# Designs tried in a protein design run: designed miniproteins, single chains, continued (2). Part 52

Each design is a single chain, and the fold is of that chain. pLDDT is the mean over its residues in the fold that is shown.

## One batch from the design tools (miniprotein)

Design m5905
Fold by ESMFold2-Fast:
Structure m5905 (fold): chain A 74 residues (1-74)
Amino acid sequence: SIEAARAAAEAEPNPEARAGAMAAIALAESSGVEVDPRMAGNMAKFLLEAEGASAEEAEAQARALEERIRAAMA
């Protein structure tokens, strides 16, 4: 559910990754579409890189968050 996806994203300790994932979830909710965990991870990666994380670090953290959101929605 979107509530489970939001709870998983809110539990993310990194504020940039959390903000990115939460923005993707809010966009899905406002648009009436299903949450895409990959989109949430991609937005987390974008904000992590914008704040100076390396591409490798941002990718690893984003994929971990994507999997947590996907698992929560199952």
Scores: mean pLDDT 85

Design m5906
Fold by ESMFold2-Fast:
Structure m5906 (fold): chain A 55 residues (1-55)
Amino acid sequence: SLVDEIMELMEELKKKLEELGLPVMKMASRAELEQLSDEEKRLVKDIVEQELKKI
């Protein structure tokens, strides 16, 4: 599911930030993501992918 994809990307970003000694940003919970529309979920996924690409 799109929520599962976002959760996986957020976990990857969190691990990368921790490995680099950078501050870990607050991540959305699964429940919060499930409340979003499909369009909002796609936007969140894009944001997380862009952040992951920066590191």
Scores: mean pLDDT 77

Design m5907
Fold by ESMFold2-Fast:
Structure m5907 (fold): chain A 77 residues (1-77)
Amino acid sequence: MKEELTERARELAEEAVAAAATDPAKAAELLGEAAELAEKSGSEEAKEAVREALTAALAIVRGVSVEEARAAYAEGV
């Protein structure tokens, strides 16, 4: 069901962000799975949640703020 896939994608994305500081490889795997579920759900909300989680995870791994990572992404293209 679309709603179930959306919720599961958000849960995996949240777990990925939590794992990013201690296990970046696991965070990447969880984000990949969350992205697949978000795409299957067809939900823009789920896709946005995964995109935000990816930005947050990258900020944690690189030691920059989430705001800085978001600004760089918007400025880049």
Scores: mean pLDDT 73

Design m5908
Fold by ESMFold2-Fast:
Structure m5908 (fold): chain A 66 residues (1-66)
Amino acid sequence: MTVVEASGLNASGATAVALLGIGTPGSRAKVNKDGTVIVEGELSDQDAEGIKQAAEDSGGTAKVTR
């Protein structure tokens, strides 16, 4: 199980990260009121890095935990 925690996102960035999480089979995404997005599940290394990159491109930060 892999967890990607993204923070510091604007509304567009939070939406993009959440959509990547929803589009990944076996994962779930949660968007918090502060714009923090958590994606967890059976993520490949490539999928986890893609989600992290999307968060960073949105001006936020992301932490990947395995």
Scores: mean pLDDT 78

Design m5909
Fold by ESMFold2-Fast:
Structure m5909 (fold): chain A 60 residues (1-60)
Amino acid sequence: KYEEEIKKDPNNVNAWEMLGYHYERKGDLEKAYEYYKKALELDPSNKFVKRRLERIEKKL
């Protein structure tokens, strides 16, 4: 569970990224945005997360 991974290690970029992806697939773009933003804050060089964030921002 990604939420459990985040509780153990809030700096786990992959867990934040996967949680963002999960909510994006559900159509919950606001939650997806929040989780992707956390992943990007932890790793600003993550091009995949940045690209997904930009895509979601256009839909909000």
Scores: mean pLDDT 77

Design m5910
Fold by ESMFold2-Fast:
Structure m5910 (fold): chain A 69 residues (1-69)
Amino acid sequence: VSLEELVERYREAIKADPNDASAYAALGEVLEKLGRYDEAIEAFEKALQLYPNDQRARELLERVREKKK
């Protein structure tokens, strides 16, 4: 399965359940692997809006922000 196919699968999961914080976090990780840092940041920010106590999503967001600098 390609990373692009994973992006589509997580976007379909989000369409089915727009409050799925885990799907947003997973989408952010795949976007980071693709080097799409701005989109990854938006996905992680949405995950944290839905579930603010996700320490892993917070750490991944900080990592992506550092890569963009």
Scores: mean pLDDT 84

Design m5911
Fold by ESMFold2-Fast:
Structure m5911 (fold): chain A 72 residues (1-72)
Amino acid sequence: IHLNLGCAYLKLGRYDLAVKAFSEAGKLDPSLAEAADFVGRCAVLQKQATQEALDKLNASPALKEHLLAASK
């Protein structure tokens, strides 16, 4: 089941590869509606994890200033 590969990539922080694996699962088995649902959920979780990291950066004004300068 290709869904297991996608979940493994999520645990490794490889969100792009996780979405790709779930999409391939849906292509190989078009009747596997669960794959499409999982892709959607994983995309939401990826965004939520990024937001949580940003919230931690906002709690440290000095660190936020230095990281924002480095990001641009």
Scores: mean pLDDT 61

Design m5912
Fold by ESMFold2-Fast:
Structure m5912 (fold): chain A 95 residues (1-95)
Amino acid sequence: LRALLEEVREAVLAMRDASPEERAATARAIAARVSAFLAEHADSLSDEVRELLARIGALAGEIARAEEAGDEAEAERLREELLELVDETLELLEA
């Protein structure tokens, strides 16, 4: 779980210097990775962590759609929301 969240955080930060096509592809990859993790670990995760991961996956999907639509302002806003949510989830795991 922590490794997944750290991987997602690093990917989102890398998007700042990437092209819109690369950002959309990375966001799609994050959404797919989170969905796969949820499917594999559903029985070992708390309801709270499952809900947070579902939100992370959903935001990643929204980023991909915004990037594909050329809405750079919305994509940037969503990337900041995703980064904040990932950081909040990492903090929860340390508590």
Scores: mean pLDDT 80

Design m5913
Fold by ESMFold2-Fast:
Structure m5913 (fold): chain A 70 residues (1-70)
Amino acid sequence: SNAEAGRKSGEAAAEAGKAGDATAAAVGGYQMHLVAETPEMSEAGLKAAEAGKAGDAEAAARYGQLAHDA
């Protein structure tokens, strides 16, 4: 299901962020954004993707965790 896929993508983004992998966090955040069921989850996922694209590992990790927790 899309909800299950979103949950797994959010978890992957949070784990990648904790490991300092901004690219993996960005990918997970963007996938969460695409399947998000709430505006908060969608916004956090998009911000994680934007931060990862910019190479900001700290921001990508923070927003990835917010997407997972939303």
Scores: mean pLDDT 69

Design m5914
Fold by ESMFold2-Fast:
Structure m5914 (fold): chain A 71 residues (1-71)
Amino acid sequence: GVGELLRREADRIVAEADKALKEGASPETLRKYADRLRAIAEANRAAGHTELAEWLQKRADEYEKIAKEKE
């Protein structure tokens, strides 16, 4: 169902974001991933996946912080 698709999409975005961070992505790229993580967090929250949504939001906040520290 839609809920399972949202969980898989979250996993995909997290994996891509973590790879980008490991490869030394620019502040601009890290902010783009933070935005994508926030978007999928809200979608998962709406689907009732509250714990996953909170974890994704924290990940997005960490990426934003790293991006700011790289400037």
Scores: mean pLDDT 86

Design m5916
Fold by ESMFold2-Fast:
Structure m5916 (fold): chain A 83 residues (1-83)
Amino acid sequence: SMAEKEAFEEIEKLVREAFESEDIEAAAEKIRKWLLEKGFSDSVALQASSILAQYLEETKNDKEKSLEQAIKVIKSLMKEELG
C-alpha cells in the first residue's frame, strides 16, 4: 500500500539520521516514539529501538553494513505487524 511504502521510506530516513547521532539512547528513543505515533505496537517499538541500539554499537568498524542491517530488520518487524 502507499501508506506502507511511505512508512518504510520514513523509517529508513530516521535510521540513517540515528547513525549520525552520538547519543545511542536518544536515537533509539526517537525511533520508539515514532513507531508508537504511527500506530505500531509497544512490542514492535521496543524491539526496533533495541535492534537499532545494537547496530549503533557496531558503527566504528562497519558503519555501512550495520546501517543497512538495522534498516532491513526494523522494516521486517514493521511488515510483520502490518501483514
Scores: mean pLDDT 83

Design m5917
Fold by ESMFold2-Fast:
Formats: sequence, structure tokens, C-alpha cells
Structure m5917 (fold): chain A 59 residues (1-59)
Amino acid sequence: MSAEELRRLQERIESGEITDEELRRLAEAAGLSVAAVRRRIKEGRHEQLLVRAYLNSQS
């Protein structure tokens, strides 16, 4: 998952437009469950998810 794709996902989370497919892809990239990703987004912690997904993609 590229930095550009993660930036677009951040915009879609903040606008409330994120799809289930996008959540699944983010969960896979972050190494978390979809349920954990949904909970962190609801808690306003989506930036930490995006950083985690980015760092995992650099490996």
C-alpha cells in the first residue's frame, strides 16, 4: 500500500466515505482485524492506523 493510497484513505475516513473493501485493505496492511480498524476509526485514532500500514509496507 503506497503513501498516496494511504493519503486517499485518510481523506475518505475523514469524509465518512470509506467502504468495507477499503477497511479490509487497511486492516491487512496494518496487520489488524477489520473490527480493530473500525474501533480505532470510531475513536479518532485513524492516523495511527495509517502510520502503521505505511511502516509495514516499507518492509
Scores: mean pLDDT 81

Design m5918
Fold by ESMFold2-Fast:
Structure m5918 (fold): chain A 88 residues (1-88)
Amino acid sequence: MAEANRLVSRAFEALEKGDYEKAYEYAKQALEVDPDNPIAHLILAEAYKKLGKKEESIKAADRAIQVAREHGDEELARTAEKLKEEMK
C-alpha cells in the first residue's frame, strides 16, 4: 500500500509538470500494486485525456468513480465525473 501511495504521488507530480507519459506510467504501476486505488484511476484518466486518448480516459474515469464510491470518497467520485463530462 505504501508503494501504491508513493507511485500515485509521483504520477500526480508528473501531471502537474505536464509530463503526461510519466503520469501514465506511474499511475499504471500504482494500479499493478493496488488495482482498486481510486486516485490512481483518476490520474490515469487525466493522463489519457492529456495524451488525446478520449475513450480510454472515459473508461478510466468510470472506474475511478466506481472505486472511489466503494471507498466512500464521494469528492473524488465527483472529480472523476467532472473529468468525464469535459470529454463529451
Scores: mean pLDDT 84

Design m5919
Fold by ESMFold2-Fast:
Order: sequence, then C-alpha cells, then structure tokens
Structure m5919 (fold): chain A 65 residues (1-65)
Amino acid sequence: SSKEEKLKKEEEKIIKGGKELLALPGISRDAVLQMVRKEVEEVGKDLGLSEEETKKLKERVLKEI
C-alpha cells in the first residue's frame, strides 16, 4: 500500500541519516540515537502510525545503526 511504501522510504532515510551523523566528528553515539528516536516519533506522527507501529519502526531503525 502507499502507506507501507512511505514507511519503508522513511525508515531507509532515517537509517541513512543516522549512519551519516555517526560519521561526523564531535557527535556522540548517544546523541545520534536520541536524534534518531525523535525522528522516528516525528515520522510516526506524520504518517499516522499507532504507538505499536512507531515502536516497531524504532526497533528496526536502531537495529541497523
């Protein structure tokens, strides 16, 4: 579905962004993880995800970073 395609693209963008942030000098892993968690929450609101869907997105993203 369109929602599933958007979710997959946003998941890929967040993972890529997190990895790019980890490559930057002067940013801690903990700071990057906090930024990634906030991005997942924002995406969840934008896409109208349930709490469970947002939690699963967060788990998948953090596993890849």
Scores: mean pLDDT 85

Design m5920
Fold by ESMFold2-Fast:
Structure m5920 (fold): chain A 78 residues (1-78)
Amino acid sequence: DYLEKGKELYKQGKLEEAARYYDLAIKENPEDAEAWRNLGKVLADLGNLALAAAYYQKALELDPNDEEARANLAKVKA
């Protein structure tokens, strides 16, 4: 699926391609907290820290128990 393809591309360092697949995953399921968190991670790696923080916050609104989104949001806000 789009989420798993995005994760695979991210592991390969293909950040722009990973972001495109995460966007597709969000389009198919906008309530998928994992897709929002992973898109935030790509944006942080691309240097877009403010947008990364916004997407981590969106992931936490959808899943308050997403420990990775919470940890990554704290790092981006530091």
Scores: mean pLDDT 86

Design m5921
Fold by ESMFold2-Fast:
Structure m5921 (fold): chain A 62 residues (1-62)
Amino acid sequence: MPLLARAVSDVKAVRPDELTLKKGDLLLVHGRDGGPFVRAESLVTGERGLVPEAALEYLGEA
């Protein structure tokens, strides 16, 4: 099941497959993408993309 997470900092997308996040944004994390990134869905924008796992705080099951 996806995990609920929150962005602990602003994140700027560098590539088209990455999400831009604001500190405090809630996300669903669907899984790892190999390396430092996870596949996530923004609950603010509805967009899906890659996010640095180090920028996230896991809150629990969603």
Scores: mean pLDDT 81

Design m5922
Fold by ESMFold2-Fast:
Structure m5922 (fold): chain A 72 residues (1-72)
Amino acid sequence: GRKEIRELILRIIGLKLRIIGLELDLEKLKEELKKNPDDEELKKKIEEIEKEIKELEEEIKELEEKLRELEE
């Protein structure tokens, strides 16, 4: 029903907000990497955040597919 649709929308919004936060952190770390291009720890942190963003984007896609099925 409408409650399940609302809960899925709120979950999707929450995940999208988390991605925005991670993208802002990623931009900041990439800016730091431009100042210290040989910083292996910084490169690793960037890679970890990029991986987390991809995982969250996949979760959003699955939830958006469930939302489409419930809106029929």
Scores: mean pLDDT 85

Design m5923
Fold by ESMFold2-Fast:
Structure m5923 (fold): chain A 84 residues (1-84)
Amino acid sequence: MLELTPEQLAEIREAARETAKELGYPDVEVTVMAFPGDEEVLVLVLAAKKGSKKIAIGSAVLRPDDDPREVGRRAAEDALKKLE
């Protein structure tokens, strides 16, 4: 079972929030969830638009030696493209 450190989870969350801002979604609330598996972690990003009922979920997989920030960015991009 691959465990995420608190620092890795923080990096994923920060990258997801930065990605939302950079893509022009500053009013989107981003929530990150991580589900550890045997050889990889499934990362889900929930994007919720403030003041609306629109929500979307994006996903990416973190493998050993992956950059957590790149995984957070990919999951956020996947969520945001579905939000419209």
Scores: mean pLDDT 79

Design m5924
Fold by ESMFold2-Fast:
Structure m5924 (fold): chain A 84 residues (1-84)
Amino acid sequence: MTPEELVQKAKEAADKGDFETAIEYAREALRKAMKLPDKEKQIKVLEEILDVLRYAIEKTTDPELQLEFAVLEVAAAAMLASEK
């Protein structure tokens, strides 16, 4: 799957309340985004990952899942900042 497809699947999982699946898709999307050779595409995907992670944090009531999403959010935000 492309990073964009993984972001879409993470959002769909979060919309359904399947936050464990959402975090796995988001983690894989982030891993693939880091390896993208196109900087503009990498920035776009990182911004989409950040949006879905923030959305999932607001939707979940599980503090362990909130922490896992927050850790990925910090990682994605740091990567995005280094690209700009």
Scores: mean pLDDT 81

Design m5925
Fold by ESMFold2-Fast:
Structure m5925 (fold): chain A 64 residues (1-64)
Amino acid sequence: SKESIREQVIKDLLLIAAETEVELAKRNPSLIPEAIKTLETLKEKYPELAEYLDELIKELEEIQ
């Protein structure tokens, strides 16, 4: 359905935004707490991404 396609696109766009925020935080560690918050929020909305998002959080925590 159009609704299913829309939800998938929104999920993909939010994931791209979160991945971009992770890359910015790796270059500027002062952004790490905000990036982790974004990833935690995305995990709550899309539990199916939790394993992948947890690995990104772990990478950021190792820098911090």
Scores: mean pLDDT 86

Design m5926
Fold by ESMFold2-Fast:
Structure m5926 (fold): chain A 80 residues (1-80)
Amino acid sequence: SLEEIRERYLAELEKVITDPEAIQLGKEALDRLAAATSDEELRRVAIEFAKKVMTFPEEVQDKLFAIFERALGDLRALRA
């Protein structure tokens, strides 16, 4: 379910990232992905997330992108 996907990735985010600002960005991105009703909205969320992620160190960027991409894939599969 949508709730299970969100909860799973939120838990992983808090487990692998220690920066509170990066965790908050990830939470906001997961919430926006869950709320998106169209592929166009999903693309806008992804672009905005990518721009914000670029402000963090490379290691944090890699972790944020890995979690976000898997969450996006699972949410898209659920909607298909």
Scores: mean pLDDT 81

Design m5927
Fold by ESMFold2-Fast:
Parts: structure tokens; sequence; C-alpha cells
Structure m5927 (fold): chain A 60 residues (1-60)
């Protein structure tokens, strides 16, 4: 279903965004910068919301 496809896409986006956040934190750590506060991983729900925002922007 379309809903299933959107959910799978959101899962992939959440995974990718979480990985990018973690990479950024590792870079900061290697540069000797103060440890940033731990940010929560990107949720699937958050990714779905972001996809809807981007879709609405693209339709404008």
Amino acid sequence: SMEERRRKRAEAIAYTATALRRIGREIDRELGLPAPPEEPDVSVEEALERLEELREEAEE
C-alpha cells in the first residue's frame, strides 16, 4: 500500500538522519570540542512529518 511505502521511506530517512547526527557528534569529539548534549535519534514519526512538510513545499 502507499502507506506502507511511505512508512518504509520514513524508516530509511530516520535511519540516515540518525546516522548523520552520530557522525557529526563523532567529528566534534575528534576535534576535541566539548561533548554536545545527547540528542535523541530521529524517530520514524519525525521522519514522516518531515516528508509531509517537504511534499507540501514541493507542491507550492
Scores: mean pLDDT 70

Design m5928
Fold by ESMFold2-Fast:
Structure m5928 (fold): chain A 84 residues (1-84)
Amino acid sequence: GKEEAIKYLKELAELARKSDSPYAPAIAGTAERMIEALEKGNDVEAAKLFTALGLLAVADSFYDPEFANKVLELLKKAIEAYEK
């Protein structure tokens, strides 16, 4: 559900805020915006931000694949939780 999705996105944002990877600040900011969109029930904005987060994580995988993989795993968990 929505609460579990927000929990995973908060974990993702915290992970990104602690990272020195080049795209980490953008990943954190995008995750925080996705949380806001979900809390407001703006599913269209949330879907756009999901796409942006995925692309940022893929870009960051060329610099820090371990961090990028953790971001993608948390993002996957958030989407799977929201769709339940």
Scores: mean pLDDT 87

Design m5929
Fold by ESMFold2-Fast:
Structure m5929 (fold): chain A 55 residues (1-55)
Amino acid sequence: MELERKAAQLYTAASILEIGAEINEELGLPKEVVEAEREAARELREEARRLEEEA
């Protein structure tokens, strides 16, 4: 229950970061900003998957 809830929150946060990165890329923001957001989203998804496997 607790781990599953945390995993869901991490997936949501990752999705928000990914959407933000796409918008920022379209607006012409620096590559380092866009890539940092995508990397953070990827790390959050990896952590969420680990928590789901332990739940």
Scores: mean pLDDT 81

Design m5930
Fold by ESMFold2-Fast:
Structure m5930 (fold): chain A 70 residues (1-70)
Amino acid sequence: MELSKEERREVALAEASVTMKVMGLLSLRTEEARAEADKLMAEMNELLDALERGEISVEEYLKRVEELLA
């Protein structure tokens, strides 16, 4: 699967958004926030793997990331 330059940028920005949320959660130093961060990381990795294998479109990937950030 080969993404266009614009698609790669959108995917990278979505990844950055999730990473920032994870870092914020970890900064809270609570067990609950750590569990939420771990869940977000796991779901993000699953979406990235599916995108790399061509199992989902960039549009579906971005939609799923938006749901994770809600």
Scores: mean pLDDT 81

Design m5931
Fold by ESMFold2-Fast:
Parts: C-alpha cells; sequence; structure tokens
Structure m5931 (fold): chain A 72 residues (1-72)
C-alpha cells in the first residue's frame, strides 16, 4: 500500500542523508509525501535534511508538520 511504499522511500532517503547526498534524499522524501502525505516520518526526514544544510527555518516547518501528524 501507499504507506508501505512511503516507508521504503523514507528509509532510502535516510540512507542518502547518511551519505550526505541531500538533493537525492529530498527527492525520496518528496516521493514518500506524494504517496502518503500523512506519513509523519517523511516530513521529519525533510526537516532533518534542511537542518543538516543549515536551513533551520525550513527544517522547523517540516518538523512542525511531522509533529501535527503524530497527534492525529
Amino acid sequence: GDRQQANRLTAQGGGLVRQKNYDQAIEYYQQAIDLDPNYSQAWQGLGHVYEQQGNNDTAQQYYDRSQQLRQQ
């Protein structure tokens, strides 16, 4: 299902972050969100990428979205 595929894409994004391949990690997280916009871990992954790039304002927006989804 979409949640299972979003989970796999999010895991692949996390692997790319560990390799510091941030542009590809963003693409994987965006694909996960396109499949399941309510999958909070994909939003958290985007937050982490932007934080690693020093874009803290954008990171906080994605972390806030992830937090909102975890409360639902």
Scores: mean pLDDT 88

Design m5932
Fold by ESMFold2-Fast:
Structure m5932 (fold): chain A 82 residues (1-82)
Amino acid sequence: GPNPLAFAPQETIDSLPADVAIQLFERGLAEDPNYYVAWYELGRILAKQGRLEEAIAAYEKALALDPNFEEAKANLAKVKAA
């Protein structure tokens, strides 16, 4: 089934300890690696933690699954420019 955190408001996701949020998304993606929203949310958390190379990889996975995901395109461009 869908990862419930991927449908949570960004404010709710950002309220979690980053290590907890990362573990929850990694576990969900191990069961369903095709859930592009979960890859995007993982990328956001990794970028917030300064883990920029891992954030780039997560955003690229999201875009490989949904090339029309405009938020992932925008955030990938920002991380690559940083």
Scores: mean pLDDT 77

Design m5933
Fold by ESMFold2-Fast:
Structure m5933 (fold): chain A 68 residues (1-68)
Amino acid sequence: VEKAQRAADAAEQALLESGVDPETAHRAGNRAFVAILNGEDILEALLSVPGVTREQAEKAAEAARKAL
C-alpha cells in the first residue's frame, strides 16, 4: 500500500509539473493508485481521466513506475 501511494503521489506531481490542474491531477493520481492495487495498467488509468493528454500520462506513468 505504501509503494502504491508513493507511486500515485509521483504520478500526481508529474501531472502538476506538466500543467494539469490540481483537481484533474489529483483525480488521475487516485485512478493510478486503484490501478496499481488491482494490477491494472497505470498509463491506461491515467489516460481514462478527461483533461490528461497522452504525453502528460506517459510522463506520470513513468514517474509512478520509478516510485514503485
Scores: mean pLDDT 82

Design m5934
Fold by ESMFold2-Fast:
Structure m5934 (fold): chain A 71 residues (1-71)
Amino acid sequence: DEARELAWKGVELRMEGRLEEAIKQFREAIALDPEYAEAWYLLSGALAELGRHEEAREYRAKALALDPRLG
């Protein structure tokens, strides 16, 4: 599962404090599977940590629309 592998790479990068690179991996995961709710949620969290709060809220809403269990 390519989308899941990219999301896991993003999580690893985030744990290393490499937020911009983590965001890139989450965006690639979403490009491969736009219905991958957890990837939208992970992207929103990383964006919030960078202070990009408007984008974070938008993508969190997308994640919750796909899977309400995330919120």
Scores: mean pLDDT 87

Design m5935
Fold by ESMFold2-Fast:
Structure m5935 (fold): chain A 63 residues (1-63)
Amino acid sequence: MLELLDRAGERLTELLERLEEALRNRDWKKAAEVLREIGRVMREVGGELGEETERLLRRFEER
């Protein structure tokens, strides 16, 4: 979990820096591409966290 969050955080930070630069340069096409990539990373992280949460919930229901 922590390693996944650390890796995703590093990737997200790089993407946010590129987004800020694109917005500063009024490059809306580049900004849109970066935003789509950010969305993909967030969905991937959310999916893995959701799977682990499901496992914990099942364990709780089984005692």
Scores: mean pLDDT 71

Design m5936
Fold by ESMFold2-Fast:
Structure m5936 (fold): chain A 77 residues (1-77)
Amino acid sequence: SLYDEAKEEVRKIAEELGVELTDEQIDKLAQFILTTLFNPDVKPTKEQIKHFLKSLGLTDEQAEKLAEKLVEYIEKK
């Protein structure tokens, strides 16, 4: 499913950046990716992604790194 693919992609990106995410954080971020990042009518800003990540309990530094990588990932598609 697209949800399972999004979860695996989130795990891969987090591992590449050295950011440790809980299963709950991975699930919530995968849902966010499916409902926002893969929706052609909605393009979240880096600031919006960072705010979402901080709402999950990530540090400012972790949220910045992950948001930057996710924006690059969206721009490549």
Scores: mean pLDDT 77

Design m5937
Fold by ESMFold2-Fast:
Structure m5937 (fold): chain A 80 residues (1-80)
Amino acid sequence: SEAEALIKEAEEHLEKARAALKAGRYEEALEAAKKAVEAARKAIRLAETREELLRAIGVTLAAIGLAYEAALKLGKKAKI
């Protein structure tokens, strides 16, 4: 389904965000995490099954967490 394709796209962006964060590329990690959130939120709206909805929510929460960590590492308001 379209939702499943968006979930997969969000998962790919989430993995790119993790890899960039691990490599110290915090701005790249933040952008990838933002893309993961956007794709996962679209998947939530298009979800046809409970499984798709729960997976989309899970990816959204994980991506928000990575975006927050990347923003902290960039040293804007917290330097950790």
Scores: mean pLDDT 81

Design m5938
Fold by ESMFold2-Fast:
Structure m5938 (fold): chain A 81 residues (1-81)
Amino acid sequence: QKLSEEELRLEEILALGRMMTNVARLTAERNPDNAEVQALTAEMEALLRRLEEAARAGDLEEAERLLREIQALLKRAGEAS
């Protein structure tokens, strides 16, 4: 079994999105009273669900867009903490 380049890229994007969302969850746990970090983490969790759907559908363009949005929110959460 050999994955296509697109299938490998989707798996990479999904793994990155999951990792970034987990980092945000840990940041939220360390900052329980920071409403901005809590809100950004919740938004990232919603985007991760959309990313999982895009990956299952094989929608590489949507998956890449969602990953960029997750990356931007993670940066904002780090700046807010």
Scores: mean pLDDT 84

Design m5939
Fold by ESMFold2-Fast:
Structure m5939 (fold): chain A 77 residues (1-77)
Amino acid sequence: MARAEELERLAEQAEKQGNLKTAGRLYDQAGEELAPEDPERAARLYEKSGQLYEKAGNFEEAREAYEKARELREEAE
């Protein structure tokens, strides 16, 4: 839990500084840490990662992040 929260905080800082790729990666890592404990929150973190990667022009990483979010939501149903 503390690890995922730390990663989210670092991601928010990177986003505010305009480091979109770093922010996207940190949100993706936070999602991976949370996925076993809170899949719904992890899916939201993956979506945020995807949005940041899209803004950075990293369309492959964005697609992978969105796919991870979709898979978690399908498993939750």
Scores: mean pLDDT 83

Design m5940
Fold by ESMFold2-Fast:
Formats: sequence, structure tokens, C-alpha cells
Structure m5940 (fold): chain A 97 residues (1-97)
Amino acid sequence: MTEEEAKKKADFYIKQIDALAENARLAAEVPQGREQALKSLEAMIRIVKEALKLPYAKEVADAAINALRTVAEHYPEFAEDFRKAAEEIEKLYKEAL
């Protein structure tokens, strides 16, 4: 994969992470918001695992960690789950080095 292709792919993953976080924030006031937030968490972890194959994996991981922390502010009942997910992403990135 070229550096240009890797950067475009990383930018695409960051855009997906941002969209998942925004959808989770918007769902916070809806009874089904909890299910949406958990699905967003699972999707972000999946995206990061794919991005770890790219030179720009750190940028994708940082975006996911920031997104998870922001979503956790709207779902205090899941704050521990989001914190553990952020720690898992950080560990996955460190292990990929």
C-alpha cells in the first residue's frame, strides 16, 4: 500500500468513527440510545483493528479514543465500558508497533 493510499484509508476510518460518535450522541435522549451506543463502541474497535495495518494507525486510534470518551459523557452508566474500550484500543496500537 502506498503512503497516499494509507492516508486516504485512515481519513476514511476517522470519518466513520466521527459519524458513529455523532449518532451515539444524538441517540442519548432516546430509549434505544443505549443499544446504539454499544453498537458504535463495537464498530469503533473493529475499525481500529483494521486500521492497525496502516502507517497512520495512531491517528485512527486517537480519533476512536477521543470519540469513546466524548460518548461516555452522554452515557454515564456505560462510562466503565467506554473507558475499557479506549484502553483496549491504546493497548492494540502499542502491540502493533
Scores: mean pLDDT 76

Design m5941
Fold by ESMFold2-Fast:
Structure m5941 (fold): chain A 65 residues (1-65)
Amino acid sequence: SPAKEVYDRLKKAYNEKKLPSDETLAALRALGIDITKEEFKALLEGKPSEETVKKLEELKELAAK
């Protein structure tokens, strides 16, 4: 599924301690989930907002379908 592909790309970026590509973020927005580069930087620094965590949980649920 497109959601699973986006979720896997975000996991790879997180594990590599890198920002996701603009294409990955555009694909995420097409799923109705808007995570900015700034939000992802905060996630990499171990300080995600509650809003970012909820967005990631929504993506995880979509990826599990």
Scores: mean pLDDT 85

Design m5942
Fold by ESMFold2-Fast:
Structure m5942 (fold): chain A 76 residues (1-76)
Amino acid sequence: SSREKEAEELVKKGRDYLAIGQKYFQAGNYEEAIKYFEEAIRYYEKALSLLPDNEEARQNLEIAKTLLEKAKEKLA
């Protein structure tokens, strides 16, 4: 369905933002990592609003939230 295709594109965008955020985190750029993790969360939450049972989006949302908290802790 068109809803499934939209959700799949949102999951892909979330995945891309999560990957970039992880690279910034590994480089010690926590300010940029936070921005990318927040965008990843936004895309995964939007995907789940369309398909609540999307396992990739659920799992990666949890990962993105955990990494966001770790990045914030590094700046504290």
Scores: mean pLDDT 91

